# Designed miniproteins, single chains, continued (2): the designs that were tried, part 14

Each design is a single chain, and the fold is of that chain. pLDDT is the mean over its residues in the fold that is shown.

## One batch from the design tools (miniprotein)

Design m4490
Fold by ESMFold2-Fast:
Structure m4490 (fold): chain A 65 residues (1-65)
Amino acid sequence: GKEALEKAIENARKRAEEVAKGAALYSGEKEYEIEIEQVDDDTVKTTVTAGDLVIESTAPVKNMG
């Protein structure tokens, strides 16, 4: 349901924030961008961009009844 999607997006954002900080530190970039999109009913895609470094990940939406 909607709550499961909202939790998945929040979890993806928190995970992406940690990944982005690591990527920025490694690449020497001072700024990063995070994009989160729902690609289907059960999947959320996160894209982290730090300069020329692009990291993509997908996470399932947990249905909680």
Scores: mean pLDDT 72

Design m4491
Fold by ESMFold2-Fast:
Structure m4491 (fold): chain A 70 residues (1-70)
Amino acid sequence: SKEIEKLKKFIENLEKDYQTARQLLADLEASGDTSPLAQIVRDLVQAMLDATEYFIEEAKKKLEELEKSL
């Protein structure tokens, strides 16, 4: 269905955003910058990663439920 296709696209976009944020965190860690601002930015990026991972998992559960109902 069109709804399942939209949900799949949404999950794909979230997974891409997650990989981009992971790369950003890796780049920040590789920079060796231990300034207070750099620590705050790393903490914020980590919080964003944790939230995005949760939403991806929940969206995948919803997709599985929808596919089983067909």
Scores: mean pLDDT 83

Design m4492
Fold by ESMFold2-Fast:
Structure m4492 (fold): chain A 74 residues (1-74)
Amino acid sequence: SELEKLLNLTEEQIRLAREAITAIDNGDVERAKELVRELVKRGAQTLVDLLIGIAKASGKTEVAEAMREAVEEA
C-alpha cells in the first residue's frame, strides 16, 4: 500500500540521519555534505537543521558550516 511506502521512506530518512551523526562525530566533512543534500532532496529540512545544530553543539564547527553551505546549494 502507499502507506507502507511512506513508512519505508521515513525509515530511510532515519537511517540517513544516523549516518550523518556518524559523519559529524568522525569529522567527515564530505560525507556529511552528501548526506544533508540527500536528506534535503527527501524533504527532511527540519531534520537537517537539527543535525547542523548537533554538529555545532559538539564543537564540529567546520562540519556544521559545510553542511549549512551544502543545504543552501541544494
Scores: mean pLDDT 79

Design m4493
Fold by ESMFold2-Fast:
Structure m4493 (fold): chain A 99 residues (1-99)
Amino acid sequence: MEELRQKALELIDSLTYDELKTVLKILVSDPELRPALIAALQRVRPDIDASKLTEEELIKVIEQLSYEELKAVLRHLIDLMTPEQLERVLEILEAVKAA
C-alpha cells in the first residue's frame, strides 16, 4: 500500500499541466473513482459544490484549475483511496505519463 502511494505521489509531481488535466478527466469518467474525486476537488475548491455538477461541468472545472490545484486534487484523492482504487489510479498515471 505505502509503496503504491509513494509511487503515485512521485508520478503526480512528474506530470505536466496537460497530463494532470488528462488524468483528472479520466477519473471523472470512472463512476467508482468519481466520489473520491468530488471530495478531493471540494477540499481544494470549497467554493464549488462539485457534488451537484454533471460530468461535463466537472471537466470544465478541471480545465480551469491551476497546475498546483490539479496536483493538490490528486494528492487529496490518493489519501481517500482504497488499495484497489490506488492501484487503478497508478495505472492511469503511468499510462498518461507514457503517452
Scores: mean pLDDT 83

Design m4494
Fold by ESMFold2-Fast:
Structure m4494 (fold): chain A 86 residues (1-86)
Amino acid sequence: MEVVVELDNANPGVRIAAVGVGVSAILEGGSARTEVSGNRTTVTARGAGPRAVADAEGVADGAVASGGTAEITRDGDTLTVRTTGG
């Protein structure tokens, strides 16, 4: 599946966790791209397996635990995690 993680104003721990989603996808035989622009971090993973999906859900949990917000949407074979703050 494809996993997209979009972070806005995330703390360093949440940002590291998002990069970890890409690493997990690569280890599962997929690919990943990370883009950083100011306070926004986007990780796009293709060929993501169960580990990358679980890590992406963990990014959402981590943002909420840090006082931010998170939204998880699933459309077909694409999982999108969007967070603000944390």
Scores: mean pLDDT 84

Design m4495
Fold by ESMFold2-Fast:
Structure m4495 (fold): chain A 68 residues (1-68)
Amino acid sequence: APAPLTKEEILRIARVAYNSAKGGYEAAGKTITDEQAREMAFRAARQLAKEAGYSDEEVKEILEELEK
């Protein structure tokens, strides 16, 4: 069985999602707000953390670190 994703790995993946959203929209000749890109990153982090088996409390902590 694969080891669960670490908090650091989830944060890295979420950062990639943020950058991909911004870069993807810019490449398409569109603009995306920082707020929209952040929402996409938060969604990705929450999903990955839950899939990795983190508690609701740990998920909140991961999301708070993304916000900072």
Scores: mean pLDDT 79

Design m4496
Fold by ESMFold2-Fast:
Structure m4496 (fold): chain A 106 residues (1-106)
Amino acid sequence: SKKEKLKKEIEEISKRVDELMAELGFHDDAEVEREYERLKGLDVATRIFLLLSETEAARFGGDEEKRRALVLIKATVRLAKDYLEQGKYEEAETLIKAVRTALENL
């Protein structure tokens, strides 16, 4: 089903983000939670703009810019999971597509 496909994509992306965060030597669930709550208050276009802007900055930046981008990616993945659990598959797919683009640009 579309739900199972998106769930698998979310799980694979989550594992990759956790691997990248571990490589940079950080774990910050509290910062991810704060970003998740912030993103919930924004429209979808602003969420995507911030995600792509932070990952572009991280591509040419140091460890702090990469850390910031990974926190934002992880928060966005959590939003996608929430949409999936609500049966909002198009919204979940849109966010997962944006996250894949962000990870490729990192």
Scores: mean pLDDT 83

Design m4497
Fold by ESMFold2-Fast:
Structure m4497 (fold): chain A 86 residues (1-86)
Amino acid sequence: MSNISKFGRAVKKAVEEDPEKGAREAVEYGSKLSPQEFENALKGAAESIKEKYGKEIGDELEKTVRREWERYQLEKAIADLEKALA
């Protein structure tokens, strides 16, 4: 399956089963997309969730995925710095 399809399944997991695990998996698959593809996929997923589950759940999902994305980017930057300094 494509990374976009895997991202969508992870978002569904975050809403229906495990918010933390689903958000982490969404960020993992999102990291394999371009920044613009990730932004479009996240906004599309949030809108779909708002239509099915309501605005609050969709907004919270978007915020949770964005927080995990920022965390992932920071951890990656630290790892890259450690490699450069070694």
Scores: mean pLDDT 80

Design m4498
Fold by ESMFold2-Fast:
Structure m4498 (fold): chain A 61 residues (1-61)
Amino acid sequence: MDAGKGVDVLSGHMASLKIAGKESPEQLEQAKERAQKSEKKQKEVRDDSVKASDEVHKERL
């Protein structure tokens, strides 16, 4: 995060939540979503490449 001033308020809020309990379930879900998004993007790039290659072969048929 490089949002500047806004990030400082968010950071404090998250620290406060951690003190109140443990890790925020929202933070865990966000980390999960980030990992999933990264994997999905990689899979889509691969799938798109394979599909394009496959279509070229099929169209040339």
Scores: mean pLDDT 62

Design m4499
Fold by ESMFold2-Fast:
Structure m4499 (fold): chain A 63 residues (1-63)
Amino acid sequence: AEELLEKGEEALKAGDYEKAVEYYTEAIKIKESKEGYLNLGKAYLLLGDYEKAIEYYNKALKL
C-alpha cells in the first residue's frame, strides 16, 4: 500500500493523473486510508472528474 501511494505521488508530479488514479485505487484495495482517499480525490479533481473527486473526499471524511 505505501509503495503504491509513493508511485501515485510520482505520477501526480509527472502530470500523469490517470496513472495516479490507478496506483491510489490499488493502494485503497489493499488498505483503506484517509490519505489514499484524499489523494484519489485530488487525482480525479485534476482529471476534471468532479463527481468522483467529491465521492472520494466524502469517503476520506468518514474514516
Scores: mean pLDDT 83

Design m4500
Fold by ESMFold2-Fast:
Structure m4500 (fold): chain A 76 residues (1-76)
Amino acid sequence: AAEEEEVRVRALAAQRALAAHPELAEEFVARAEEALRAAEAAGDWAAAAETARRTVRELLGEEELRRAEAEARAAL
């Protein structure tokens, strides 16, 4: 399996979790955009996905993150 696949799963999971909580989307985007832009410039998508995952965990909790990850895997 490609390492990019796991990175995509984690990134998509963060998006799905935030889609369920639109009030938090703006705050997450502000944080995630900086990390995503840095990852794009450096090619370090794993770091961006990890930051997104951590932010979702802090805002929504581990249980919600797990549900989002399961949904992301099903969507890919």
Scores: mean pLDDT 71

Design m4501
Fold by ESMFold2-Fast:
Structure m4501 (fold): chain A 78 residues (1-78)
Amino acid sequence: MKEKIREAAKEALLKAGVDPETAQNIADAIATLVESEGFDPELVRRATTTALVHLAGLPVDEARKIADEVVKAIEKAL
């Protein structure tokens, strides 16, 4: 399950143009969050948005849209 979530999140981030190292780090953090807290779409969306702003330097609006795609990818993978 954790690997499947990590892969889905990473692919969504890569498709959105996030660099491979940052995409890997964010995907690992999301997979760990979901493993510990369970899958909460709003929590994953907020955590992903924050990580994209701080680690990838993206504007909040762009980060939020990418976070929405990450949540959809994880939902589809589950």
Scores: mean pLDDT 84

Design m4502
Fold by ESMFold2-Fast:
Structure m4502 (fold): chain A 80 residues (1-80)
Amino acid sequence: MSEELILRGQELAAFGMRADPSEEGRRAAQLFLSALVEGDVEKAREYMERIVEILRESGKEEEAEKFEKEGEELIKEIEK
């Protein structure tokens, strides 16, 4: 994983934690970042989907769409 990809992952995880500061949201964002750093595509997608679900349940549709789009881009870079 490149330093640039790690930084992008950290920024997205921080965005997710700010968008949903609940313990569940923070945990999911931390696990998403860990999966990205480990190159675990399946877990990264699972935790991304969990964060998106939490955001949508909270009525934060715009934040959910942003997290899903940027998260999918990061996951695709790991798959390369």
Scores: mean pLDDT 82

Design m4503
Fold by ESMFold2-Fast:
Formats: structure tokens, C-alpha cells, sequence
Structure m4503 (fold): chain A 69 residues (1-69)
């Protein structure tokens, strides 16, 4: 149980750091590459950890919003 919480927190921390870097240095190619990487990882994460998959889904949604702006 504790490991599931730790994995979720670690995934969120990494995601938030990546999103902050992308907000500070908005490069469309980097945004698109990151979005593709998260989409590719989502089905694998869903099989291993629903908590991590949820964080990836949030990240994908937020990156899509950044690309729309």
C-alpha cells in the first residue's frame, strides 16, 4: 500500500517538474514529443499501476491544453 502512494507521488512530482519546464520554455516540438511519450507509456502504466496511469492521464490532458494555447 505505501509503495502505491510513493509511486503516485513520485510520478506526480516528475510530471509537475516536466510541466513547469515546458511552461517556462514553451517549445512546440518538445511539447508534442513529451505528449507522445506519455501516451505511449499510458497503456503500460495502466497494467502496472492505476495510480500512475491516472497521473499520466492528467499530464496528457494538461499538455494538450498547453498545445491548444
Amino acid sequence: MAREEELRELARRELEEVLELLRENPDRELLEATLEQLRALLPLAAKVSPEVAEVLEEGIERLEELLEE
Scores: mean pLDDT 75

Design m4504
Fold by ESMFold2-Fast:
Structure m4504 (fold): chain A 63 residues (1-63)
Amino acid sequence: LKVGDIVRALKDVPYASPEILAFKKGDLLEVLKIVNDDLVLVKSLKTGEEGYVGKGLLEKVEQ
């Protein structure tokens, strides 16, 4: 993954905290920052909300 990549959520993530992004399986997200090997900052294309998410929950969308 790299900044600017569009990724798809692999599963539902319910609201847990303000720092963690909640989303539904199949939602499209934009990668804003690679924090470390496990964590990325993303923006929901559906809601415009930003938050952290585990990298293993995302699949890169080929365009």
Scores: mean pLDDT 80

Design m4505
Fold by ESMFold2-Fast:
Structure m4505 (fold): chain A 92 residues (1-92)
Amino acid sequence: EVEKIVKEIEELIKEAEELLKEGKPEEALEKAEEALTLLAKNASKLPDEVLEELLERILEVVKKALEKLGLGDLIEEVVARARGEVEKARAA
């Protein structure tokens, strides 16, 4: 079950990365949001190291997509909010 969840999140991250390369930052953000939602829902089931690795990969996509959309000024706020949501979910 954990391995299936990790694979699904990894696939969403790879799709988002590919969309960024294709010049589709809005679609990349949608895939990153799906990955973040799955990560948060399963945060308590994942080892801390795996959770942190997947979160950082998702946030890297989010940062690049926001930069391409001209929303670089929002990066720090969006990243902090996403990290906070995952930490809260892990504690629950």
Scores: mean pLDDT 84

Design m4506
Fold by ESMFold2-Fast:
Structure m4506 (fold): chain A 100 residues (1-100)
Amino acid sequence: SVSISVSGGGTVAAGETVTVTATVSGTDRKLKVRLLRAPAGETDPSKYEFIGSGVVNSGESFTASFTAPATPQTLDIVAEYAFVGTTEWHYGPSITVTVV
């Protein structure tokens, strides 16, 4: 399984750095994890923008950062994962970030 968290408890100032941490647990295999963002409520996966990706062992974390938009808004951040050696991506958790 994959969990995600955001620095600052999910509220960030416009133009500031947002740090997203993905933690992997409950697997005996390495996961490829990618973090994506979109405006809150976006249902089209093709409109999600890439934040970062890494290979993560169970019990480890991957951290990536992006610059918050200059305009106040709400963003959805989604973690996707795939087993190393495959190209099949699975949807993981999502978290909401409010830009103020």
Scores: mean pLDDT 78

Design m4507
Fold by ESMFold2-Fast:
Structure m4507 (fold): chain A 96 residues (1-96)
Amino acid sequence: GRLPPLTPEQQAALERFLEARKEVKKILDEYVKEHPEKANEIASLDTAYTLRVLAALMEGNFEEAAKILRDAAEKFESLGIPEAAKIYREVADYIE
């Protein structure tokens, strides 16, 4: 295949990220209810960061995945969503 098979460590990191992303999505959905004008921006950011983290994890690049998660956390915190930032920092610490 174009990508190597996922290692147990990659599978664990992927599962942890996807679980955390479900929680983050609930937080983002609540934020969008209060800030409907930001719905498209939040959706675009969520999609972009998710794809970047998945790509890094599939490549086995845990340092890059953790860095992207911390960048996402800083971005969401700057938008006034510290709860999402906290969850992604916890995932970064787990993966690193």
Scores: mean pLDDT 86

Design m4508
Fold by ESMFold2-Fast:
Parts: structure tokens; C-alpha cells; sequence
Structure m4508 (fold): chain A 87 residues (1-87)
């Protein structure tokens, strides 16, 4: 139950990360500046890191380890949101 709840929270964070990353990609294409593409590329790297953390979360059977990976995913999403605000 607790494991399943944390996995569901991770799925929601990953979905939001993908949504914000797509918004950034669309904005970068519209702006067509080197600065916007640098932000887009940074967000692509962060999105990949979030997916890696999610895989680790799914493969963990320990609640504390899962929470650690969930916290890292949340931190990555907040960083991506800040980058979106810079565009």
C-alpha cells in the first residue's frame, strides 16, 4: 500500500515533468535563440535524470529508498519549473 502510493506519486511527478519539458521545448522553438536552446538542452538532461530516478524508485522495495528517489524527482521538477520561468 505505502509502496504503491509512492509509485503513484512518482508517476504524477514524471507526467508533470514531461508536460513542463514539452512547454519549454515549444517555447524554445518559438523564441529561436541560443539562450532558449541552452535551457531546452539542460531540461532534456534533467528529464532524463528524472526518468532514471523513477526507474530506481520502481525497482526499490524499501520505503525509505523509494522516498529518497521521489524527493530527487521533486527537486528535478522544481529546477525544470524555474528554468521555464526564465524563458
Amino acid sequence: SELEKIREEGRKILAETSKVAQEINDKAIELNTPEAFEIRDKVAELSLEARKEFEKLLNSTDVEEQKKHLERMKAILEEIKKLNDEL
Scores: mean pLDDT 90

Design m4509
Fold by ESMFold2-Fast:
Structure m4509 (fold): chain A 88 residues (1-88)
Amino acid sequence: IEEEVKATARQMLSLLSDGSEKGRAFFRKLDIDGNGYISVAELTHVLRTEFKLSDEAINHIIKEADIDGDGRINLGELATLLKKYAVP
């Protein structure tokens, strides 16, 4: 699952750093309400449908990203987490 998470993090980070229309569309999918926060349900949906991750990989990412434990993930926290997994 670590390698699966790393691969997904690299893909997501590439989209985020590209600054292209694809990257912006990806952000819109994560932040449907445009409030800078992603619900655990929204993130789970994207990871399952767009990245085809296993339940184990999804649970690992959510556990790390939902640091506040309130079921909401800050976009900045998610970006920082992705950078950690994207490194060698």
Scores: mean pLDDT 68

Design m4510
Fold by ESMFold2-Fast:
Structure m4510 (fold): chain A 66 residues (1-66)
Amino acid sequence: MEEILKEIAAFEEELKAEMAKLKPEDKEAKELHEKIGAIQREAAKEKDEKKAMELVLRKLKELKKE
């Protein structure tokens, strides 16, 4: 679990750095923010915390491939 949390934290920092390069009004910034929000909402529906974290990690990796 700790390793999954560390990977998620690393991806979150990377996404924050990318978002910081964009202005809030940019279409790319809005789309990225919406995708992250969707992942968080889906994870919130998962009752198992470990499964929720694994889902977040998987979805963040998919988002990075774009």
Scores: mean pLDDT 70

Design m4511
Fold by ESMFold2-Fast:
Structure m4511 (fold): chain A 71 residues (1-71)
Amino acid sequence: LKRRIDRLRKGADEALKQAEDISKSGAEYAAKSTPEDGKKFMEKANEEVRELLDRAQGLLAGARRLEDRLA
């Protein structure tokens, strides 16, 4: 059980890191683009960030369910 909980938490951490990296690179790209292109790029980046955050939440919820089973 601990290995599975650790794996789920690690997967969540990786998804959160990817979301952060996309947010940072998206902001840098938008700063170098035209206002119109930068806005569209940021909208797409925010959409991908949202999907990664949803994935991380699912993984963390799974880990919590396993932890609750052990309590």
Scores: mean pLDDT 80

Design m4512
Fold by ESMFold2-Fast:
Structure m4512 (fold): chain A 62 residues (1-62)
Amino acid sequence: MARVEALREQAREYRELGEEYREQAKKDPKTAKQYSALGGMYDEMGRVLEAQAEALEAALRA
């Protein structure tokens, strides 16, 4: 179902954004704290969404 695919795609995008923000934090000292926090938040959200997509997919297959 489209929702499972959307969740997995969003999780992938969030993990990529998390990596970019953490890398940006190392390059820009003016906003390092904010970018680091954003990176961690997106990484966590990506992990949560991946778990939710897996659970939803399993339920839809049952």
Scores: mean pLDDT 80

Design m4513
Fold by ESMFold2-Fast:
Structure m4513 (fold): chain A 67 residues (1-67)
Amino acid sequence: MVLGLLTGALIGSLLLFIGLSLYINRRLQQKPLSQYPLWQQVLITVVSYSVLYLVAAVLIALGLASL
């Protein structure tokens, strides 16, 4: 079931996206002003989003290939 595998992977990525978003929200709420002195935390966040964006792009490409 190709659709099942693709759906599972997509849901997994979406859950990871939501989990990361929730984790970041908690961190931002806890230390909103600490973003300035903690540029490294901001960089890590940006890198994490970039990785998720690449994963999403790959999943979209796989979806198009299934056409």
Scores: mean pLDDT 63

Design m4514
Fold by ESMFold2-Fast:
Formats: sequence, C-alpha cells, structure tokens
Structure m4514 (fold): chain A 83 residues (1-83)
Amino acid sequence: SALEKYIREVLLEEAKKNGVELSDEEIEELVASTLEAIKGFKLDEKEAKEFIEAYAKLEVARKLKDLEAVKKYSAIIEEIQNK
C-alpha cells in the first residue's frame, strides 16, 4: 500500500541519515508494527504521518543508544497516542 511504502521510505531515510544499517527483515518488522499502531490508536492521516516520523527516529535512536533522542521521540509518540 502507499502507507507501507511511506513507512519504509521514512525508516530507510532516517537510518541512512544516522549511519544505521537496518536489515530487510528489521524494516519489514518495523513497517508491520507501525501499521498495527496506526490502526490500534485509530490515527488520522496527519497523526499517522507524525507517528511514522517519530517512530522511525525513535527506533534509529535506540540502535544508536542515543538516550536523549530516545527520550525526545518517546515523548512525541506518547503525545500523539493521547490525542
């Protein structure tokens, strides 16, 4: 779907930007988990885009062990989920 392609593109872009390598398997798992979250929280198109960007940044930050970035993007995700 167009949404799956967008999630994959954002994940790949954030990984490349930060010098992080994501396997094809990791990317597909993250695409699936992102879609499940969007559906579960009933996010609209705008909320879904904000979530996708924040979630990709969070997962990249976790791989980098960047604790400040993890805190920042976790807070953004929590705010989106509580709207």
Scores: mean pLDDT 86

Design m4515
Fold by ESMFold2-Fast:
Structure m4515 (fold): chain A 65 residues (1-65)
Amino acid sequence: NAEEYAKKGEELLKERKYEEAVEEYQKAIELDPNYARAYFNLGSALFNLGKFEEAEKYIELAKKL
């Protein structure tokens, strides 16, 4: 479920495995497109990868949910 993918993403973020974290959060969003926390955390992971414009996009999406 979406929560399982989000938890795995959080674990990967703590390990600084940002690309893998992005993948897990994208899976969470696929299962629950209204999962605001997953959008926010996806943005955080992208920010840590230096993908600032993409990170901003997902953070703005999280604010609308």
Scores: mean pLDDT 86

Design m4516
Fold by ESMFold2-Fast:
Structure m4516 (fold): chain A 87 residues (1-87)
Amino acid sequence: SKKEELKEAIEKLIAEEIADLRANPPASDEEWLRKLQAYASRLVESVTKKAEELGLSEEEKAELIGEALQRFAAEAAALRAERLAAE
């Protein structure tokens, strides 16, 4: 379905943002917050645009945005915990 295809695209977008964080690790907690906010904003914009292009309902769009933000936050938190444990 269109919703399932968008969920897969969201997973790829999140993976790309996390990979960028791994390649360009923030030097401070303040920089982490700024980068996370910037990535989250871009993710919301990308999901919104794709959902609208696919003609998804407002409910489906809101659900996908919420799921994307939750997953991104979880993966970013895991990456930060990994760095703190490894350093």
Scores: mean pLDDT 82

Design m4517
Fold by ESMFold2-Fast:
Structure m4517 (fold): chain A 78 residues (1-78)
Amino acid sequence: HMEKIKEAVEALLKGDLYRAAEILGLPLTKEQIEKMSEFGRRALAESLAGTIARQLLDENPELAEEYLRKVAEALAKR
């Protein structure tokens, strides 16, 4: 479902890890995410990005390239 993947990407790019995890069906609570360190939240964001990238690479490699560029640019922003 591409709309669901798009919403997960938008949530991830905005730093809304709870929404991204919820859309991807991961069993994480809002409280667990809020208690994470900055390092922990970054590791979670990278894990979520990897999950989305894998699905896109399996179904649409060209779209995966565009997605990976956007995620790389967002992660480079500090």
Scores: mean pLDDT 74

Design m4518
Fold by ESMFold2-Fast:
Structure m4518 (fold): chain A 60 residues (1-60)
Amino acid sequence: MEELKQQLAALDAQIAALDAQLAATTDPAKRAALLQQQMDLGVQVVDLAVQLVVLKKEEK
């Protein structure tokens, strides 16, 4: 469980860094690339969150 929590924290930090880059970026092509990276990280966060819930609660 600790490894999944650490991975979630690391992904959250990466998403926060991308948010900061998006706030500073006005180039549409660079913004599109950053948004794609955020979506990819978001999918990973959801996957890890589901795994954490299953391990903790035996939900499904």
Scores: mean pLDDT 77

Design m4519
Fold by ESMFold2-Fast:
Structure m4519 (fold): chain A 65 residues (1-65)
Amino acid sequence: MFVPPEASEEDIRAAEELARKAIEAAKAGDERKAAAYLTALAILAAAYESERIKEIYERTKEEVS
């Protein structure tokens, strides 16, 4: 109907996992690892154009930046 199959539950879980890893790496001072996870999350957000994944990305970006 109004929600096309844009991102599965597994895709959303993958985004949440990348977000957690990015934040954890940033807290540990591992800027390179944090940037890598954040970049992967940004690619996922752009690929799916999913509001849920974009929200996860924005929250993670604020925590890492």
Scores: mean pLDDT 76

Design m4520
Fold by ESMFold2-Fast:
Structure m4520 (fold): chain A 69 residues (1-69)
Amino acid sequence: MKKEEAEKYLKKGVELIENGKYEEALKYFEKAIELDETPEGYHGLGVAYKKLGEYKKAEEYFKKAEELL
């Protein structure tokens, strides 16, 4: 159940990125990793931070995503 809930938060985060709502996307990706710590969740945080101009945070989350692969 928690994994399926995390996947719903991931999907919503991606939709928010596509709509330019980067700060809201961060909240959804953070909830996703709290429920299930996946490479996809950390990659989503990296993308959202990159879109917000937070390049150092983006790099840290992309590295975390890669470490889980």
Scores: mean pLDDT 83

Design m4521
Fold by ESMFold2-Fast:
Structure m4521 (fold): chain A 78 residues (1-78)
Amino acid sequence: SASFQTVVEEKDGKKIVTTYATFSHPSGKLVNILVKYEVKDGEIKKVSTKVVGNEASEEDIKAAEEEGKKAAEEEAKK
């Protein structure tokens, strides 16, 4: 299972959109991935993807990055 939380911060005339992705595996292992985007004037730019703690699968990383991009695109529409 997966859960996603998005935090939007305004800094220096830009929005910083941070998506916190937590993946729970059947083994009880938790994987945390942070995806950051900058949003300015309707444009989005990926700043970083960071895995915290346990090693993440490529599938977990891809899912986190897709959710982070989606969150940034929603903020760009406002």
Scores: mean pLDDT 80

Design m4522
Fold by ESMFold2-Fast:
Structure m4522 (fold): chain A 67 residues (1-67)
Amino acid sequence: DEIEELKKKYKELAKEANETKDLAKLLEAIKTLIEGAKLLLEKDGTIPREEFERFLAEELKKLLEMI
């Protein structure tokens, strides 16, 4: 259940970063997102790379918009 744990951690960090405008928390959220994304791709190799990259880009854009 590593993916669900990473999702929970990501949501908590993203929420805290948005509430506090803390760049350190934002960076931790980004790191957690990337780790979860890598794990998801490794677990489900049927996900097209382009769709995966688009998903990451969209989530990263949302995080950067918090700044």
Scores: mean pLDDT 74

Design m4523
Fold by ESMFold2-Fast:
Structure m4523 (fold): chain A 65 residues (1-65)
Amino acid sequence: SARDEALIKETEEQLKSIGAVESVRLEDGEIIVKMKESDVTKEAAGAIIAIGTGIELGKSVKIEK
């Protein structure tokens, strides 16, 4: 839905601003998170936030490195 796409876009913008991800996209009803190489704390924070968005939308999250 447009609402789901808007939240995913906001999540992508937030995570890009902290340097945690290259992209966050919705593909076949699943949230795909392409992680950016960074320090372990920043990568963990990015993954936690992305999982939170997945829980809110009731969608699975796939983390790609």
Scores: mean pLDDT 81

Design m4524
Fold by ESMFold2-Fast:
Structure m4524 (fold): chain A 97 residues (1-97)
Amino acid sequence: MERELELEQLRALLAMIAGILRSIAPVSPDPETTARLAELVAEAADELAQPNPDLERLRRLAEELRRLARESKDPEVARMAELAARLIEEAIELLEE
């Protein structure tokens, strides 16, 4: 499997999710949590763009995304955050191969 192409696709999806969360945040029922989720997803995308991504940082970001998703008052935002956490977990598995 082409690990580099899969990582680039996961990074692009995370960047897209971060952009969507940022645009939704001002009109979200929970704008502060939504904005924070966008920041965490963007940090994960940035970490995956590095030549040697920090797996421990990625694990912490995925864990924090799941925690904040459970606290979110916006079910759509919570689902997007859970998807982002899943994408980060898949990227970690690819990096450990």
Scores: mean pLDDT 85

Design m4525
Fold by ESMFold2-Fast:
Structure m4525 (fold): chain A 60 residues (1-60)
Amino acid sequence: SAAAEAARAARVAALDAELGAGMDEVLAELAAGAPAEEVARRVAELVADYEARLAAVEAE
């Protein structure tokens, strides 16, 4: 239904916003002197979480 498609689009937009906010926080920590290895690990975790949640939404 159109409502289900709109709800799915809203879920994708929310996941995109969450990833963006997480990335902004990690970049701010890098600018504040956080170790590059820790930043890389956090980025990988954020991307993996985003991809898993996006795949779950798309599998509906």
Scores: mean pLDDT 87

Design m4526
Fold by ESMFold2-Fast:
Structure m4526 (fold): chain A 67 residues (1-67)
Amino acid sequence: MEEEIDREVRIALAEIYLGIGKIDESKGNFKGAAESYRKAAEIYREVGETDLAEQAEKHANELEKKA
């Protein structure tokens, strides 16, 4: 239960960062969006969600190129 609860909380936090990143991206704040996506990727990596982490990191890198 402890590991499951911790994982759920971390995944929820990553989802919040993805949401913030999407809002910043829609406002043209590519630097802020990239930072939020990178935070989401870091959290996904910590919980073993490798595919989601790679997707978020890739998106952050593309946004950083535009910033």
Scores: mean pLDDT 82

